# Ledger of designs, part 36: designed miniproteins, single chains, continued (2)

Each design is a single chain, and the fold is of that chain. pLDDT is the mean over its residues in the fold that is shown.

## One batch from the design tools (miniprotein)

Design m5224
Fold by ESMFold2-Fast:
Structure m5224 (fold): chain A 89 residues (1-89)
Amino acid sequence: ITPEEVARAAVRKARELAEKNGGYLTPDQVAEAARQGVLDAGGSPELANAMAEEARKIALEQSKDGKLSRTAAAIVAGNAARTAAERLL
């Protein structure tokens, strides 16, 4: 498992969840997308939880009225997942 594989899985999951939610995600949903993406890529639950917390922080900073667009959510989830994977893998 590589940081690139984890980031790609998180991006895919964020886009899927945003599509189900009318094109937007809350910071908590961005965190959930990052968590599920890590697990889908074969990462540990510990790694998944660490990435979810990082994604939530970034999403809170970038949210407007508690929402992120599909594009913003995917970027945040992917970048948080890559950064955490580089530190933990």
Scores: mean pLDDT 79

Design m5225
Fold by ESMFold2-Fast:
Structure m5225 (fold): chain A 88 residues (1-88)
Amino acid sequence: KPKVLVVDDSPEIRDLAIRMVEEAGGEVVATANSLEEAKEAIEKYKPDLVVGPRVFRPLAEEAGVPYVEMPFTLEELKKAIEEVKKRK
């Protein structure tokens, strides 16, 4: 199974990414919620893949690790949640 690092500063988006990775047959070896934690996790766990929002893509590119963008960003998720809240 490919070793995957999931990076996101939102617990909800991170949990979604973890589930998507598991459904896709990957193994989540570490999670990170900041650039600093992600850099440490890449060095410590040496993942085969990093999954997260577009903002963390340059971090993976600098480390030479392939990156997969989440289907939505934190801002897109926030907008969707706001729209749901408006429909009482």
Scores: mean pLDDT 69

Design m5226
Fold by ESMFold2-Fast:
Structure m5226 (fold): chain A 80 residues (1-80)
Amino acid sequence: AMVTVTGEGLLQADDGTVYDLRITVAGPDRAQARAALAAGGAAAAKALRDGASPEEAAEAARAAVEAAGGTVLELEVRPA
């Protein structure tokens, strides 16, 4: 069975706007799920710092999670 990990944090965009990131990731074990979650969070943060929209940041997070071997179950990037 896959392990599920949820993370939540605040990310700051290039214009100073603060976004709330909520993400739930499934992986084959806890370490892999956590690594995939961390990759997703880092990708979202980078996208927002590079001037991407929240929607583009969410897509970057999903791509990074999948590249790390995880599956996105829940993903939200909203103004804080």
Scores: mean pLDDT 86

Design m5227
Fold by ESMFold2-Fast:
Structure m5227 (fold): chain A 93 residues (1-93)
Amino acid sequence: MEEREKEIELTNKIVAYALRLIGDLLEASRNGDPEAVAQAIRDLEELYRLFKESGDLESGLRILESVLQTARELGLDDVAAHAEKLIEELKKE
């Protein structure tokens, strides 16, 4: 039962960081805000860490690949580079 509570809390954190990342990517794309780009990278790294903790590597890969594609389409090269690195690290698990 305590394990289920931890899983719910972890899932809620993953959802929260994913939504924040989407918002920061959209802000960076619209405004060219370097702070939004930096925040997106931080959120991406935390999201990666949370997926590793959860053991749900399949969902982690899907989210990271989606972020990579979106960042490339938006011209956010730094975010794309970080997503690609995290995808490679996750595949080695």
Scores: mean pLDDT 80

Design m5228
Fold by ESMFold2-Fast:
Order: C-alpha cells, then sequence, then structure tokens
Structure m5228 (fold): chain A 72 residues (1-72)
C-alpha cells in the first residue's frame, strides 16, 4: 500500500514539474523544485510510519531530479 502512495507521489511531482515548465520556469529550477517536493513527501511518509521501501523510492527519485538539475 505504501508503495502505491509513493508511485502516486512521483507522478504528482512530475505533473508539478510539467506545470512549472508550462508557466515559464527554467528547466533547472523546475527540477530542483520537484526534487524538494519529493524529499518533503519522503520525510512526511517516514514520520507517518511508511515502509522503508516507499521512503527510499521517494528519496531515490528526489536525488535523480537533483542530479539532473546539477548537469544543466
Amino acid sequence: MDLSQAYLAVLSAEGTRMDLLRSGTPAKEALLRTSDLLREEADRMEREGASKEAVDLLREAADSYRDAADIL
């Protein structure tokens, strides 16, 4: 169940990134904002007792977005 919530959070964050790009936000800033949203969601899920697997998935996704921003 926690993994389904984590997947939905990643999809929601990607939707937010797309909305930022449509609004004229630079690609690097959109990626950094998306990374921050996923990190905040991971911290929230961890505080609420979500599985380590779900929390790790969100943190890994956040790191991937941050790494993508760093190469731009």
Scores: mean pLDDT 85

Design m5229
Fold by ESMFold2-Fast:
Structure m5229 (fold): chain A 107 residues (1-107)
Amino acid sequence: SKEILDKLREVVNDFDKEKMEELIRENPELEPILNVARYMKLLVEGKEDKELREEIEKNKEYEYAKLVLQAEELLKEDPENPELRKKAAELLQKAVAEIVEEIEKIA
């Protein structure tokens, strides 16, 4: 649905709590996707959210969630290592591709 895609685009710009909760209420299948996308943004910004990380751990049946957690592990091992940063970036790019594929199945 174009409406779902338009709302998703708006939510991922800032992850506004009210808009995200409304979108999830109307489309519960988007909750794992939105949680992983929000966590991925925090990871790239060098920020932590323990509660969100615990939610991502519950979603490990999804490949995109596993990829993001693998990228986090590499970045935590040595944050300044350029080879690990490159590998983490490749995992995050693959996670984005998996998220897009899942959204296309829902929309």
Scores: mean pLDDT 82

Design m5230
Fold by ESMFold2-Fast:
Structure m5230 (fold): chain A 75 residues (1-75)
Amino acid sequence: DALVAELTAVLEAAGLDPATAEAMARAVARAVFDHGVSPERAARVLRNALIDSGVDPEVAEETGRRVRELLERAL
């Protein structure tokens, strides 16, 4: 829950609306902690999804890095 809140804040800072940010944060956390996806892979998939959603590529890259860092810290 604290992790989901932190991931949500990072995604909102990237320009996502709160509902989308929270949904993506929960999906990323579930992928890593419930399904065994590596933080690196989860962050890469998220970065690509952000770019596909119209987020600036530089912002998406930095957001992916921050998400990876948060996921690795929680493991």
Scores: mean pLDDT 85

Design m5231
Fold by ESMFold2-Fast:
Structure m5231 (fold): chain A 101 residues (1-101)
Amino acid sequence: MSPEKTVLKGEIDGIKVEVVVESPSEEAHKYAVLLGSLMLLVALKNKKKYLKKEFGDSLEELKKEIEKLLKELGIDPEKFFAMEPSERYKLLEELYKKILE
């Protein structure tokens, strides 16, 4: 299977932002895209600098970092992972709007 690639685009204070997510598998890619989205939200909230971190190929390591970022955003990871994907998207969109206000 070819490596999965997703590009997340946004704008912060007139600066265009692009986050590129590449993953070796479709399953890992879903979590990697979620991680990239959460890193962007935390960076927006803090208004200081973008988070930069390299993660290993371990899905478990990726999930642990997602849980950490969810907690920094005030979200319970257990509740978040129990949500349907559409509900997760809506929650992240509402947080994005609040951070931009």
Scores: mean pLDDT 64

Design m5232
Fold by ESMFold2-Fast:
Order: structure tokens, then C-alpha cells, then sequence
Structure m5232 (fold): chain A 70 residues (1-70)
């Protein structure tokens, strides 16, 4: 999933730069990619990523989204 990996790299770079707006945007794009797969386990993963972003746990959201890319 090269597109998902690109979003993960962009989110990581944004977080390292302190750009939380860009990080949230890239994480949201990653969640959308997972939701569009039609796979139940990836949809459940996407919802948990979204929950962590809402809790401002960006590191936890990024780590979990990487599991979806693997």
C-alpha cells in the first residue's frame, strides 16, 4: 500500500516539525484509505486510529496506522 506508506511518512515528518494540522490531515487520509479497503479488520484499525487522533495521541495513532500498512 504505497499510498498509505506515503501518508505515514508525511504524518511523521509533520509531527517532528510540530505541524499538528498537517499531521492530522495526513493521518485522516490514512484512515480514509483503510476505510475504503472493505476489510473489516482494517476498518476497525482505522476507527481506533481516529479515536487516538481525537485524544491527541498522535504517536499512538501513527504507530497503529503503520500496522495497517504492514
Amino acid sequence: MAELEARLRAAEAALRAGDFQSAEQHLAEGVEILLQTGDKSLRELALEVARRVAARDYDGALALLREGAA
Scores: mean pLDDT 79

Design m5233
Fold by ESMFold2-Fast:
Structure m5233 (fold): chain A 91 residues (1-91)
Amino acid sequence: MIEVEARVEGNTVVVTVKATDEFPGKLHIFVRLEGQPVVASSELKAGETREFRFEVAPGTKVTVEVEAALIYDSGKAELSLAGTLVAEAPP
C-alpha cells in the first residue's frame, strides 16, 4: 500500500509518499506537477517515507500526480496512479 499526502509550507508544496506494506521487487515512485515537465523520482522500500519539494508562486493552485511502478525481479513492471492531490499556496 502507498500513502500520499500533500501540504504547503510557505511557497513550497511538500509531497510525502510512504510505502506501508511489504512488496515483491522494487517500488519506484514518480511525482509530477500537472502541466509542468518537472518529474521527481525515487526508489521506495517497504516502510520508507520520501518527501518531494516543489517551489510555486504565491497564490498558485497546482495538481500533483503520483505514479508508482512496481518492478519485479523477472523484469516485469506494473504501473499505477497512486494519487492525485490539489495544493494551493497562500497569496
Scores: mean pLDDT 73

Design m5234
Fold by ESMFold2-Fast:
Structure m5234 (fold): chain A 80 residues (1-80)
Amino acid sequence: SMQQYREQLDQRFEQRKQEIEKRIRELEEKLGRPITDETIEELRKKGEFELAEEAENLRNQRLLFRGVDAAIKRSEERKK
């Protein structure tokens, strides 16, 4: 059914979000500080471009997943 398919998609989406959060925690531990715009900028200034890009990409993926999740929930509420 459509409901079962949606539930499976939601479950996989949650798993992906958890993976991204785990990778963020691992990178923050490696850097010894939280991933912020300032941290990313400092990494770029030090020539650590790959680390800076990884940090920015992970943060952007987190924001994207949060945005997509919010949009899905909003859509479900509208189609009650």
Scores: mean pLDDT 78

Design m5235
Fold by ESMFold2-Fast:
Structure m5235 (fold): chain A 63 residues (1-63)
Amino acid sequence: SEVEKEAQKIIDEALNEARRISLEAMDQAEKNPEKAGDILAEAGRRVRELFKEAQEKVEKLLS
């Protein structure tokens, strides 16, 4: 269905953005070892917020 297609697109976009955030954070952490913990923690928060927003959008489509 069209709704299932839209839901899959939201999930795929969130997964692609999460990968981008994670790779960028890993690169920054390697360049700044003393700040690595803070950099990775911030990336983790951004990824969690991203998936929360994606879940909310999918739930609205399925309701």
Scores: mean pLDDT 88

Design m5236
Fold by ESMFold2-Fast:
Parts: structure tokens; C-alpha cells; sequence
Structure m5236 (fold): chain A 80 residues (1-80)
């Protein structure tokens, strides 16, 4: 469980960093990426502090929603 969560967090961060290596300069994309990274950090902290599963799921849902926003913004930037 912990190893899978850490792998998931690392994959999300790596994906964001890769997209930003190619797509420097959009302030909205950068701000949204920073928000997603902050949520991932909150999730890792909560996991390390043995937060209830319900809290972890709530943070994970926020990460997924914000990650979708980030992906959409990146796609829109590439389409423009």
C-alpha cells in the first residue's frame, strides 16, 4: 500500500515535470502544477502521520481533480 502510494505520487510528479520541460512559460499551468505538487505533499505527510483512510481518499480525489485540470490546461496550450 505505502509503496504503491509513493510510486503513484512519484509518477504524477515526474509526469508534471516532463510536461513542463516542454511547455515552459504558462503562468496558469505553473500555478496549477504547484497546487498539485502541494496536494501530493499533503497526501504523503498524511500517510506518514497515519491519517484515516477517509482523509487519504479525500486528498487523493483532490489530486486527481487538480491533475485533470492541469492535463486539460496543457492540452489547451498545445492546441493553441
Amino acid sequence: LVAETEAHAAALIAKMDKELADLKGSEKIRETRDEVKALIQQFVEALKNNAPLEVLQEIDEQIQKKGEELSRLIAEQKAA
Scores: mean pLDDT 74

Design m5237
Fold by ESMFold2-Fast:
Structure m5237 (fold): chain A 75 residues (1-75)
Amino acid sequence: MTEEEILEAIRAGAPEEEIIEKIAELAAKEVDLPEEVIRREAEGVVWGVRAKLGDEEARKRAEELAAERNKTIQS
């Protein structure tokens, strides 16, 4: 699922959870990772796209996810 397809789904009023599930399902076919990891990455992608649309809550969530990743790398 591309960034443009995610944007179109958001503009069409699709629930965030439905978009996340669709991304996770597509990613699970390509990548051999636990579903929980795939779903978390899908959440980050959706939040990033929503942040670009001016969604301040989504921007904050994306920033929090990035901060958690940075903390894990420092040790």
Scores: mean pLDDT 74

Design m5238
Fold by ESMFold2-Fast:
Structure m5238 (fold): chain A 63 residues (1-63)
Amino acid sequence: TDEDLTLQLLKDVILQYAKLNGLSQAEIDELMSIEDISDLLSRLDELNEQIRAKRRERQELLS
């Protein structure tokens, strides 16, 4: 289904994103276990905010 294809594409993007941002295997496994697109996007948004906060703190330390 289109929904299944969308979920697979989102998981592919999220896996790449997780690897680039150094997420743990446990965090990656949790993301890959999500079957609902809405839940997956909510979790991704949460992780994105955490990554942004970490990058901001790091930049502030280097400034």
Scores: mean pLDDT 75

Design m5239
Fold by ESMFold2-Fast:
Structure m5239 (fold): chain A 87 residues (1-87)
Amino acid sequence: MEPSIEEINNGFLKYLEELYNALKDNPELAKAVAVATTRWLASHLSKEELEALAKTLEKKIEEEKDPGFKEILTAVKDTLEKIIAER
């Protein structure tokens, strides 16, 4: 059974938070891994699913208080927006 887009979006946000916390001493590496994972995930999602994920990220960015994590979320959203524009 395919997971719902909500489950995919929430799972990805949790993954990004866990990645950031695991790599707190190397935020540049966390950002690079997050962007690479975003590109890989996007290759398996439809345009509509990518748009839903970008909207979820935008909301999370607005609510985020940690500037380091907010930078990672912004880089991920910018990567998704570029991929959406190319489809």
Scores: mean pLDDT 81

Design m5240
Fold by ESMFold2-Fast:
Structure m5240 (fold): chain A 84 residues (1-84)
Amino acid sequence: MKPEYVSESELSEESQKELKEIKDHAIKALGAKGLKPEDFKDKESLELLKAYFEQKAEELKESDPKGANYFKNKALELEEELKK
């Protein structure tokens, strides 16, 4: 299957706001320096970030399918990192 790549710039204003809220939460609550796996101190923080992306993908799947697909892909990227 061809992976559907959605860039941050292609997101709706609503999905960009959700992404900002996830980023702000990761920085403030998880002590992360950003949203990349290497920005986190431990695997538990990565698992929490993955859960937030999965939740947002589920919430947006009917109202913003592009945003939902973006968040789902971010969760999959974190899943692959957690397998290492």
Scores: mean pLDDT 71

Design m5241
Fold by ESMFold2-Fast:
Structure m5241 (fold): chain A 75 residues (1-75)
Amino acid sequence: MEKEAKELVEEAERLLREDPDSPEAARLLAQAGSLYAKLGKNDEAAELFEQAARLLEKTDPRLAAAYREAAEILK
């Protein structure tokens, strides 16, 4: 649901205020992106996957690449 997706984004933003490179925040943003994609909001979903990918560039470059590919598919 859109409400659940927004709550996940708010939790991710809270985590990013404490740790700007939080891997947990990246995971929550990716989950929100999946929910927005199910709602047909592909542009919002793509942006969330792009943010998740950027957060994981240093920690998990393979997962970051997967999230970037998900964003490209949603365009």
Scores: mean pLDDT 82

Design m5242
Fold by ESMFold2-Fast:
Structure m5242 (fold): chain A 105 residues (1-105)
Amino acid sequence: MEVRKIVRKTMEEIEKNDDGEEGEKLLEKTFEEVKKLDPSFTDDEFYGLVLGERAARRLEKLIKEYGEEETLKRIEEFLKLVEEKYGKKAGELAREVVEEALERL
């Protein structure tokens, strides 16, 4: 999905800028780009991708801090929360992002 590549690049830029006000502005611009490419993409689905990318980027650090088993349990709880708050499709998108990141570790 082209949308996923765009969101991933934005999250990489936000990570370099130590998240904050600039990161919020970058996310807003990215959502406008996503809507141009896929007008059917909802705010909730966008949040699912953003939260998935944020979790994925912290996986290696979390595994070093807490170990793999504990990190995976926390990620599963996080993904369930995303689904409950933003809907099934948002949860599925977040899960796909995290699973792809885990495969690359």
Scores: mean pLDDT 80

Design m5243
Fold by ESMFold2-Fast:
Structure m5243 (fold): chain A 81 residues (1-81)
Amino acid sequence: PIKITKDIHVLEVDGEPKSKEDEEEARKLIEELGKVSLDFTYSGNRVFAIFDKEKEEEALKLVKELLSKYENATLREIEIK
């Protein structure tokens, strides 16, 4: 039997966009985050992304940029084994 251990990283970003221009840029970043995520969803100013550790650096870069577009941004990161 092959034992596959997969760590899943869950990101939750919550906050208000700094401006309408930042909101549009955030939307593009969310779209790019979706391309590197196993699954993602968003509602209003909340983004939930599940990604593989192989894509972690790409996902974190996008999340860091996304956080810069929000006032009072809150980030939660959860690793699930």
Scores: mean pLDDT 63

Design m5244
Fold by ESMFold2-Fast:
Structure m5244 (fold): chain A 76 residues (1-76)
Amino acid sequence: DNLLEGLETAEKDLEKLKEAVEKGEVSLEDALAGLERGLESLKPLLEHEDPEVREKAERVKELLEKLKEEILKKKE
């Protein structure tokens, strides 16, 4: 399933992005913009007919929101 594969890739990409932000390899602004685009892209998957896709999308959303909160705290 391409959607499940995409969500698995998104989880790994978020882990890498978190490390890059912690090391200062990515600007907080660029990271935040990427996370906002990611959250927007998840909206149709959160409403998907497949419960497995919805569950995985919700997990990715939680990871995105958590990282966004950490970045916003660093900007203040």
Scores: mean pLDDT 80

Design m5245
Fold by ESMFold2-Fast:
Structure m5245 (fold): chain A 55 residues (1-55)
Amino acid sequence: SEVERLAAEARALLEEKRDLLSEETYRNMLQAIERAEREGDLVTLRAAIRELRAL
């Protein structure tokens, strides 16, 4: 599904960019991605991807 695809992309980007993030920011972003995947929130997943790519 689109939700699963975007969530996987967001998680991959989060891991790629992990060294640029504090532990707190990493945990908060991971939780937000996991919640958005559960809720089918495509807007939040796309926003997370854009934010992570901007790093």
Scores: mean pLDDT 89

Design m5246
Fold by ESMFold2-Fast:
Structure m5246 (fold): chain A 83 residues (1-83)
Amino acid sequence: FDKKIEEFKEKIQTEDLSKEELLELIEEIVKEMENTEEQKDKLGEAVQLAIDKLREQGASSDELLEFADEVTLIYIENTPAAP
């Protein structure tokens, strides 16, 4: 998990990333999660960095909302249901 977060942060700083590439990286991070509170906070930070990167690359408000919705779906699909 932490290694995926660090790799993601490095890619955000060094590369131009498409919406699709950012979603794939977020999905990989979510799949590594054990659904802990600390990991949710780190995921939230990574999602915020992705949104900021897309905004810097000229994404519209609508595209940023669509990205956030897609991240939410990835999270729901890849995390265990509440017991």
Scores: mean pLDDT 74

Design m5247
Fold by ESMFold2-Fast:
Structure m5247 (fold): chain A 100 residues (1-100)
Amino acid sequence: MVELTLTATKEVPDEQAEEAARSLADIVTNLVKEEAKKEGITDLEIVSTEVRVEPGRATATVTFRADAPLEKVQRVADNVVKKLQDAGIEATAEVREVEL
């Protein structure tokens, strides 16, 4: 099993921060599902979704698990982070093997 945690952050006006945080969670989830399908990963599970709203800033953290090789999940992570960064969204990913 491999666990993927993606964090996306965007600077937004305070009045848009809650909508932006929910939108970021959806964008991250959809991009991970799309990239996972390209790598042949069909058993991707969403473990948790967390959104945080701060003055001028919206953040979404989504954790996924898959029964797939670490190298494939790392490629999913790298591709999603690149797409988010190309769109002007701050993004980081953590990929780790989990026992069983």
Scores: mean pLDDT 86

Design m5248
Fold by ESMFold2-Fast:
Structure m5248 (fold): chain A 89 residues (1-89)
Amino acid sequence: MSKEELREAAERDIEEAERLIREARELLEAAKTDEEALKRATQLAINAMMLAMAAAVNAELAGDEELVERAKEVMKEAKELAKEIDEIA
């Protein structure tokens, strides 16, 4: 992949990870009493972490330091979300 293609891939993965984190957070209240909501929130958090990690790798390969830092921030958000889910489960 070209550096531009890697940057574009990282940007898409970051945007998708942010969307999944937001969706999972909306499910947190339901997840306290609904097993299916808990499973869905957990799956979204796992997918968000994987996308953020892939974005960090692609951003690093593209040499885009700003994008690397953005991906790392999304990884932190996904970790915080996973901790919140673990506290509910």
Scores: mean pLDDT 87

Design m5249
Fold by ESMFold2-Fast:
Structure m5249 (fold): chain A 62 residues (1-62)
Amino acid sequence: SEEQARQIGQDTRDRALAAGLPQEAADLNGEYSYYRALADAGVPGADERAEEARRRLDEVVG
C-alpha cells in the first residue's frame, strides 16, 4: 500500500541519517525506497521516479 511505501521510505531516510549521510542524500535514499515499493505494487511511473532518485543520489554522494 502507499502507507507501507511511505513507512519504508521514512525508515530508509532515518537509517541513512543515522549512518552519517547528509540530509539531501538521506532524503533521496528515502525517496528511492518509497518509489521502489510503489513500483513493486504496480503503480505506473514509480519505476522511473525511483531511478531518478537513485541517479540524483549518485550525483550528491559521488
Scores: mean pLDDT 84

Design m5250
Fold by ESMFold2-Fast:
Structure m5250 (fold): chain A 91 residues (1-91)
Amino acid sequence: SSIVEEAIEKLRKEGEPLLVKAIELAQEGKYDEALELMIKAIDEGASVTSVYYAALALKELGKIDTLQRLRDYAKSRGYTDITQVLDDILK
């Protein structure tokens, strides 16, 4: 998908290797490992913009359950802006 490729390139430019690897793992069907890397990136201070591109790529891959789990994690940690962007992607 061009959207997934564009998301990966944006994340490389932003210096987000964990989110790039998470998308690659999701493309390989390794969704639990992808979720763990996305959680780690968010906990390490990944920007709302970077999380938006990663979430957009996962939505294009049809990984709605993984996105819901990520949203629930962000909400539990009080990451309000990240929770809002994930809710917008999940519409």
Scores: mean pLDDT 88

Design m5251
Fold by ESMFold2-Fast:
Structure m5251 (fold): chain A 81 residues (1-81)
Amino acid sequence: LTPAEEAEVLLALAEIIYVNTKLAKERGTMSDEEIIKSLEKALKIYEQALAVAEAAGDTPLASQARELIDEVKKEIEEIKK
C-alpha cells in the first residue's frame, strides 16, 4: 500500500467502527462505557490515518481525518456529559 492508500484504509476501518458504535448506541445494545471505549478505538485509528496522510502530504485526506476526529471527540464528550 502507498501511504495515501494506507490512510484511506485506516479511515475506512475507523468509519466502520464509528458507524457500528453509533448504531449500537441508538439501539441501546451497549452501555455508555462500552460506547465510549468503541469511540476511543475509532478515534485512535482516525488519529493514525491523520498521521499517515500528513506524512504523505495528502492535504485533502488529512483535512477529512481532522473533521472526523473532531466529530468523534464531540460525541465522546456528549456521552460523558
Scores: mean pLDDT 85

Design m5252
Fold by ESMFold2-Fast:
Structure m5252 (fold): chain A 74 residues (1-74)
Amino acid sequence: MEREQRELENSTRAMARLETDKALKEGLSDEEAIEKAVKAVVEAMQRSRPLSDEELERVREVARETAEEVLKER
């Protein structure tokens, strides 16, 4: 893995965990929490830096996987 890609994925995972936890606290269903967390992370990452189309898709995938892991943990 390239260093820059690894940092992007680490930031995405940290943010996805936080957003998923927030959505669950709002009483959203598991599916709604995942979708809301993914959207929030994508928006935050796009605002932080210009993302390529491929990077955007990667962020969505990593965010979704992380949200699913959070749900499995609880």
Scores: mean pLDDT 79

Design m5253
Fold by ESMFold2-Fast:
Structure m5253 (fold): chain A 100 residues (1-100)
Amino acid sequence: ATSTSIQELINQLNSVTTNLQNGENLKEAILDLQVSLGLLDILRALEFPISDSEVTELTTTLEQVQTVLNSLKETEPSLSLEIDTALKDVSTTLSWLSSL
């Protein structure tokens, strides 16, 4: 990912949040989340600067994702490993964003 793709990543994360909240295609939504988190990790590794407004928007979006995943952890035991992995990756990304 590049800095020009940050808004696209935010839009993708918002779509993931909506799909998770609706309980539709949960496995696909979690996979899409992992792809977005992987792209954010690439941005971190490349030390690409992101704006304060983008940091705030990403943080808010990922906090919403974290809230929904915590709710799903109790209701979707077949996805517990995928949810736990996603929660760990979200927490790691939020820690990085808080350091910026």
Scores: mean pLDDT 82

Design m5254
Fold by ESMFold2-Fast:
Structure m5254 (fold): chain A 104 residues (1-104)
Amino acid sequence: MEEEIERLMRTITEGDIEEAVEALERLGELLLKANAEERKLIAEAVSKAAEKLSHEKVTEIARALIERGASEATLLILGHIAHTAKAEEAIRLIEEYVLEKAAA
């Protein structure tokens, strides 16, 4: 799991938007199957990766994931990234989407 998490984090930070979106969807799947220790590893890796992401990249990833109908687990990871990166527009987009989904 640790090696897969590290690979996914590199893809999110260094890859294009499509590659980052696919990596975040895969990370969401891992989070759903993760035990408490594995969830901590994911959270730590996500926080470290988020510090390397531009606000523009986080915002574009957020738009792409929302358009694809991302899972709740993927949105939790994305939310953590957006808050850590302080990407205010991405945070707003995620919050609006979550509220709209809850109202439907």
Scores: mean pLDDT 83

Design m5255
Fold by ESMFold2-Fast:
Structure m5255 (fold): chain A 68 residues (1-68)
Amino acid sequence: LPSAREMAEETLKTAIEVANKSKNKDTAVGIINSGRDHAVHALIAAGDLDGAEEVSKRAEKEIEKIKS
């Protein structure tokens, strides 16, 4: 569902932007995980399972960049 997808992508994008402004890696990872959980939950509720998987994979890649 396009509206749920757009909202979910914006939620993750905002979480990543806020996380990149954090000086603490644990806090940054927590922010991305929170954004991912909200986005994935919204997409599952909308029936967009493929979107939920893509959002989750993107969040994992961003977390790996912070941990590296």
Scores: mean pLDDT 82

Design m5256
Fold by ESMFold2-Fast:
Structure m5256 (fold): chain A 93 residues (1-93)
Amino acid sequence: SRERLLAGLDAVRPHVEAAIAAAKAGDYAAAVEHLERVAEIIAGLDGDEAMGAAVELAFLEMALHILGVKDPAVLEALRRAIEIAVEKEKAAL
């Protein structure tokens, strides 16, 4: 449902925004911490909510690309969060 998609998006947004701010400041350790929290949140969501969270992750991926972030730990934490969201989405189909 639309309400569940928006709930998932809202659940991860503060941590996505914090991860972008940390990456922009060059604080990759803090960016990884926020991405790990995003992954933890998504693991507790249902499939519809995880679809909403995936929209925020797509925005985050674009933001990190624009910022030129190449840190392996940050990129791996992002990949892990995306993988969990995709698995939740597939389970909802």
Scores: mean pLDDT 87

Design m5257
Fold by ESMFold2-Fast:
Structure m5257 (fold): chain A 64 residues (1-64)
Amino acid sequence: MTYRLVKKDSDKTALEYLKENPDLTEEQKKAIDELMDNAHTLSKEEIEKRLKELGLDLEAVELS
């Protein structure tokens, strides 16, 4: 199952979130990159767990 990362309660993509939040730590930025690259191999639960651990305002949404 394939997922995309979007900002919670909005239609903003993970890339837009990265551009609008330049004050994110290097660890947070790297994790977003890794999750985007591996979204097709990870479960929704695994993606959301990683996002929560890093305090990221993002969620996994299933691709239609």
Scores: mean pLDDT 76

Design m5258
Fold by ESMFold2-Fast:
Structure m5258 (fold): chain A 102 residues (1-102)
Amino acid sequence: SREEILKLVEEFTKLVQEFYEALRNNASKEELLEILKKALEVLSQIRELLNSKEPVPVVSEDASVVEMELTLNEMIAQLGELMKRENVPVSLLRKIIERLDS
């Protein structure tokens, strides 16, 4: 349902914020990877609900912090494109961007 998708997008946005807060606080690579994996799971759930067949980005256990950030940016871009296709309000995309800028 639309309400379920909105809840998952909110959860994804919180995980993105959590990732950048952890990065700013010099969190371990393991902590950053755990947050990224949770975000990947949420994105996968959103794609399944939207019947999207395109795969979510993959992250290696050996990924560098820079590679993790690149993966997260790819996930944000994919979510943005899905939201555009489904005619989700612009305010939802703005919410994701605003949390990144915080």
Scores: mean pLDDT 76

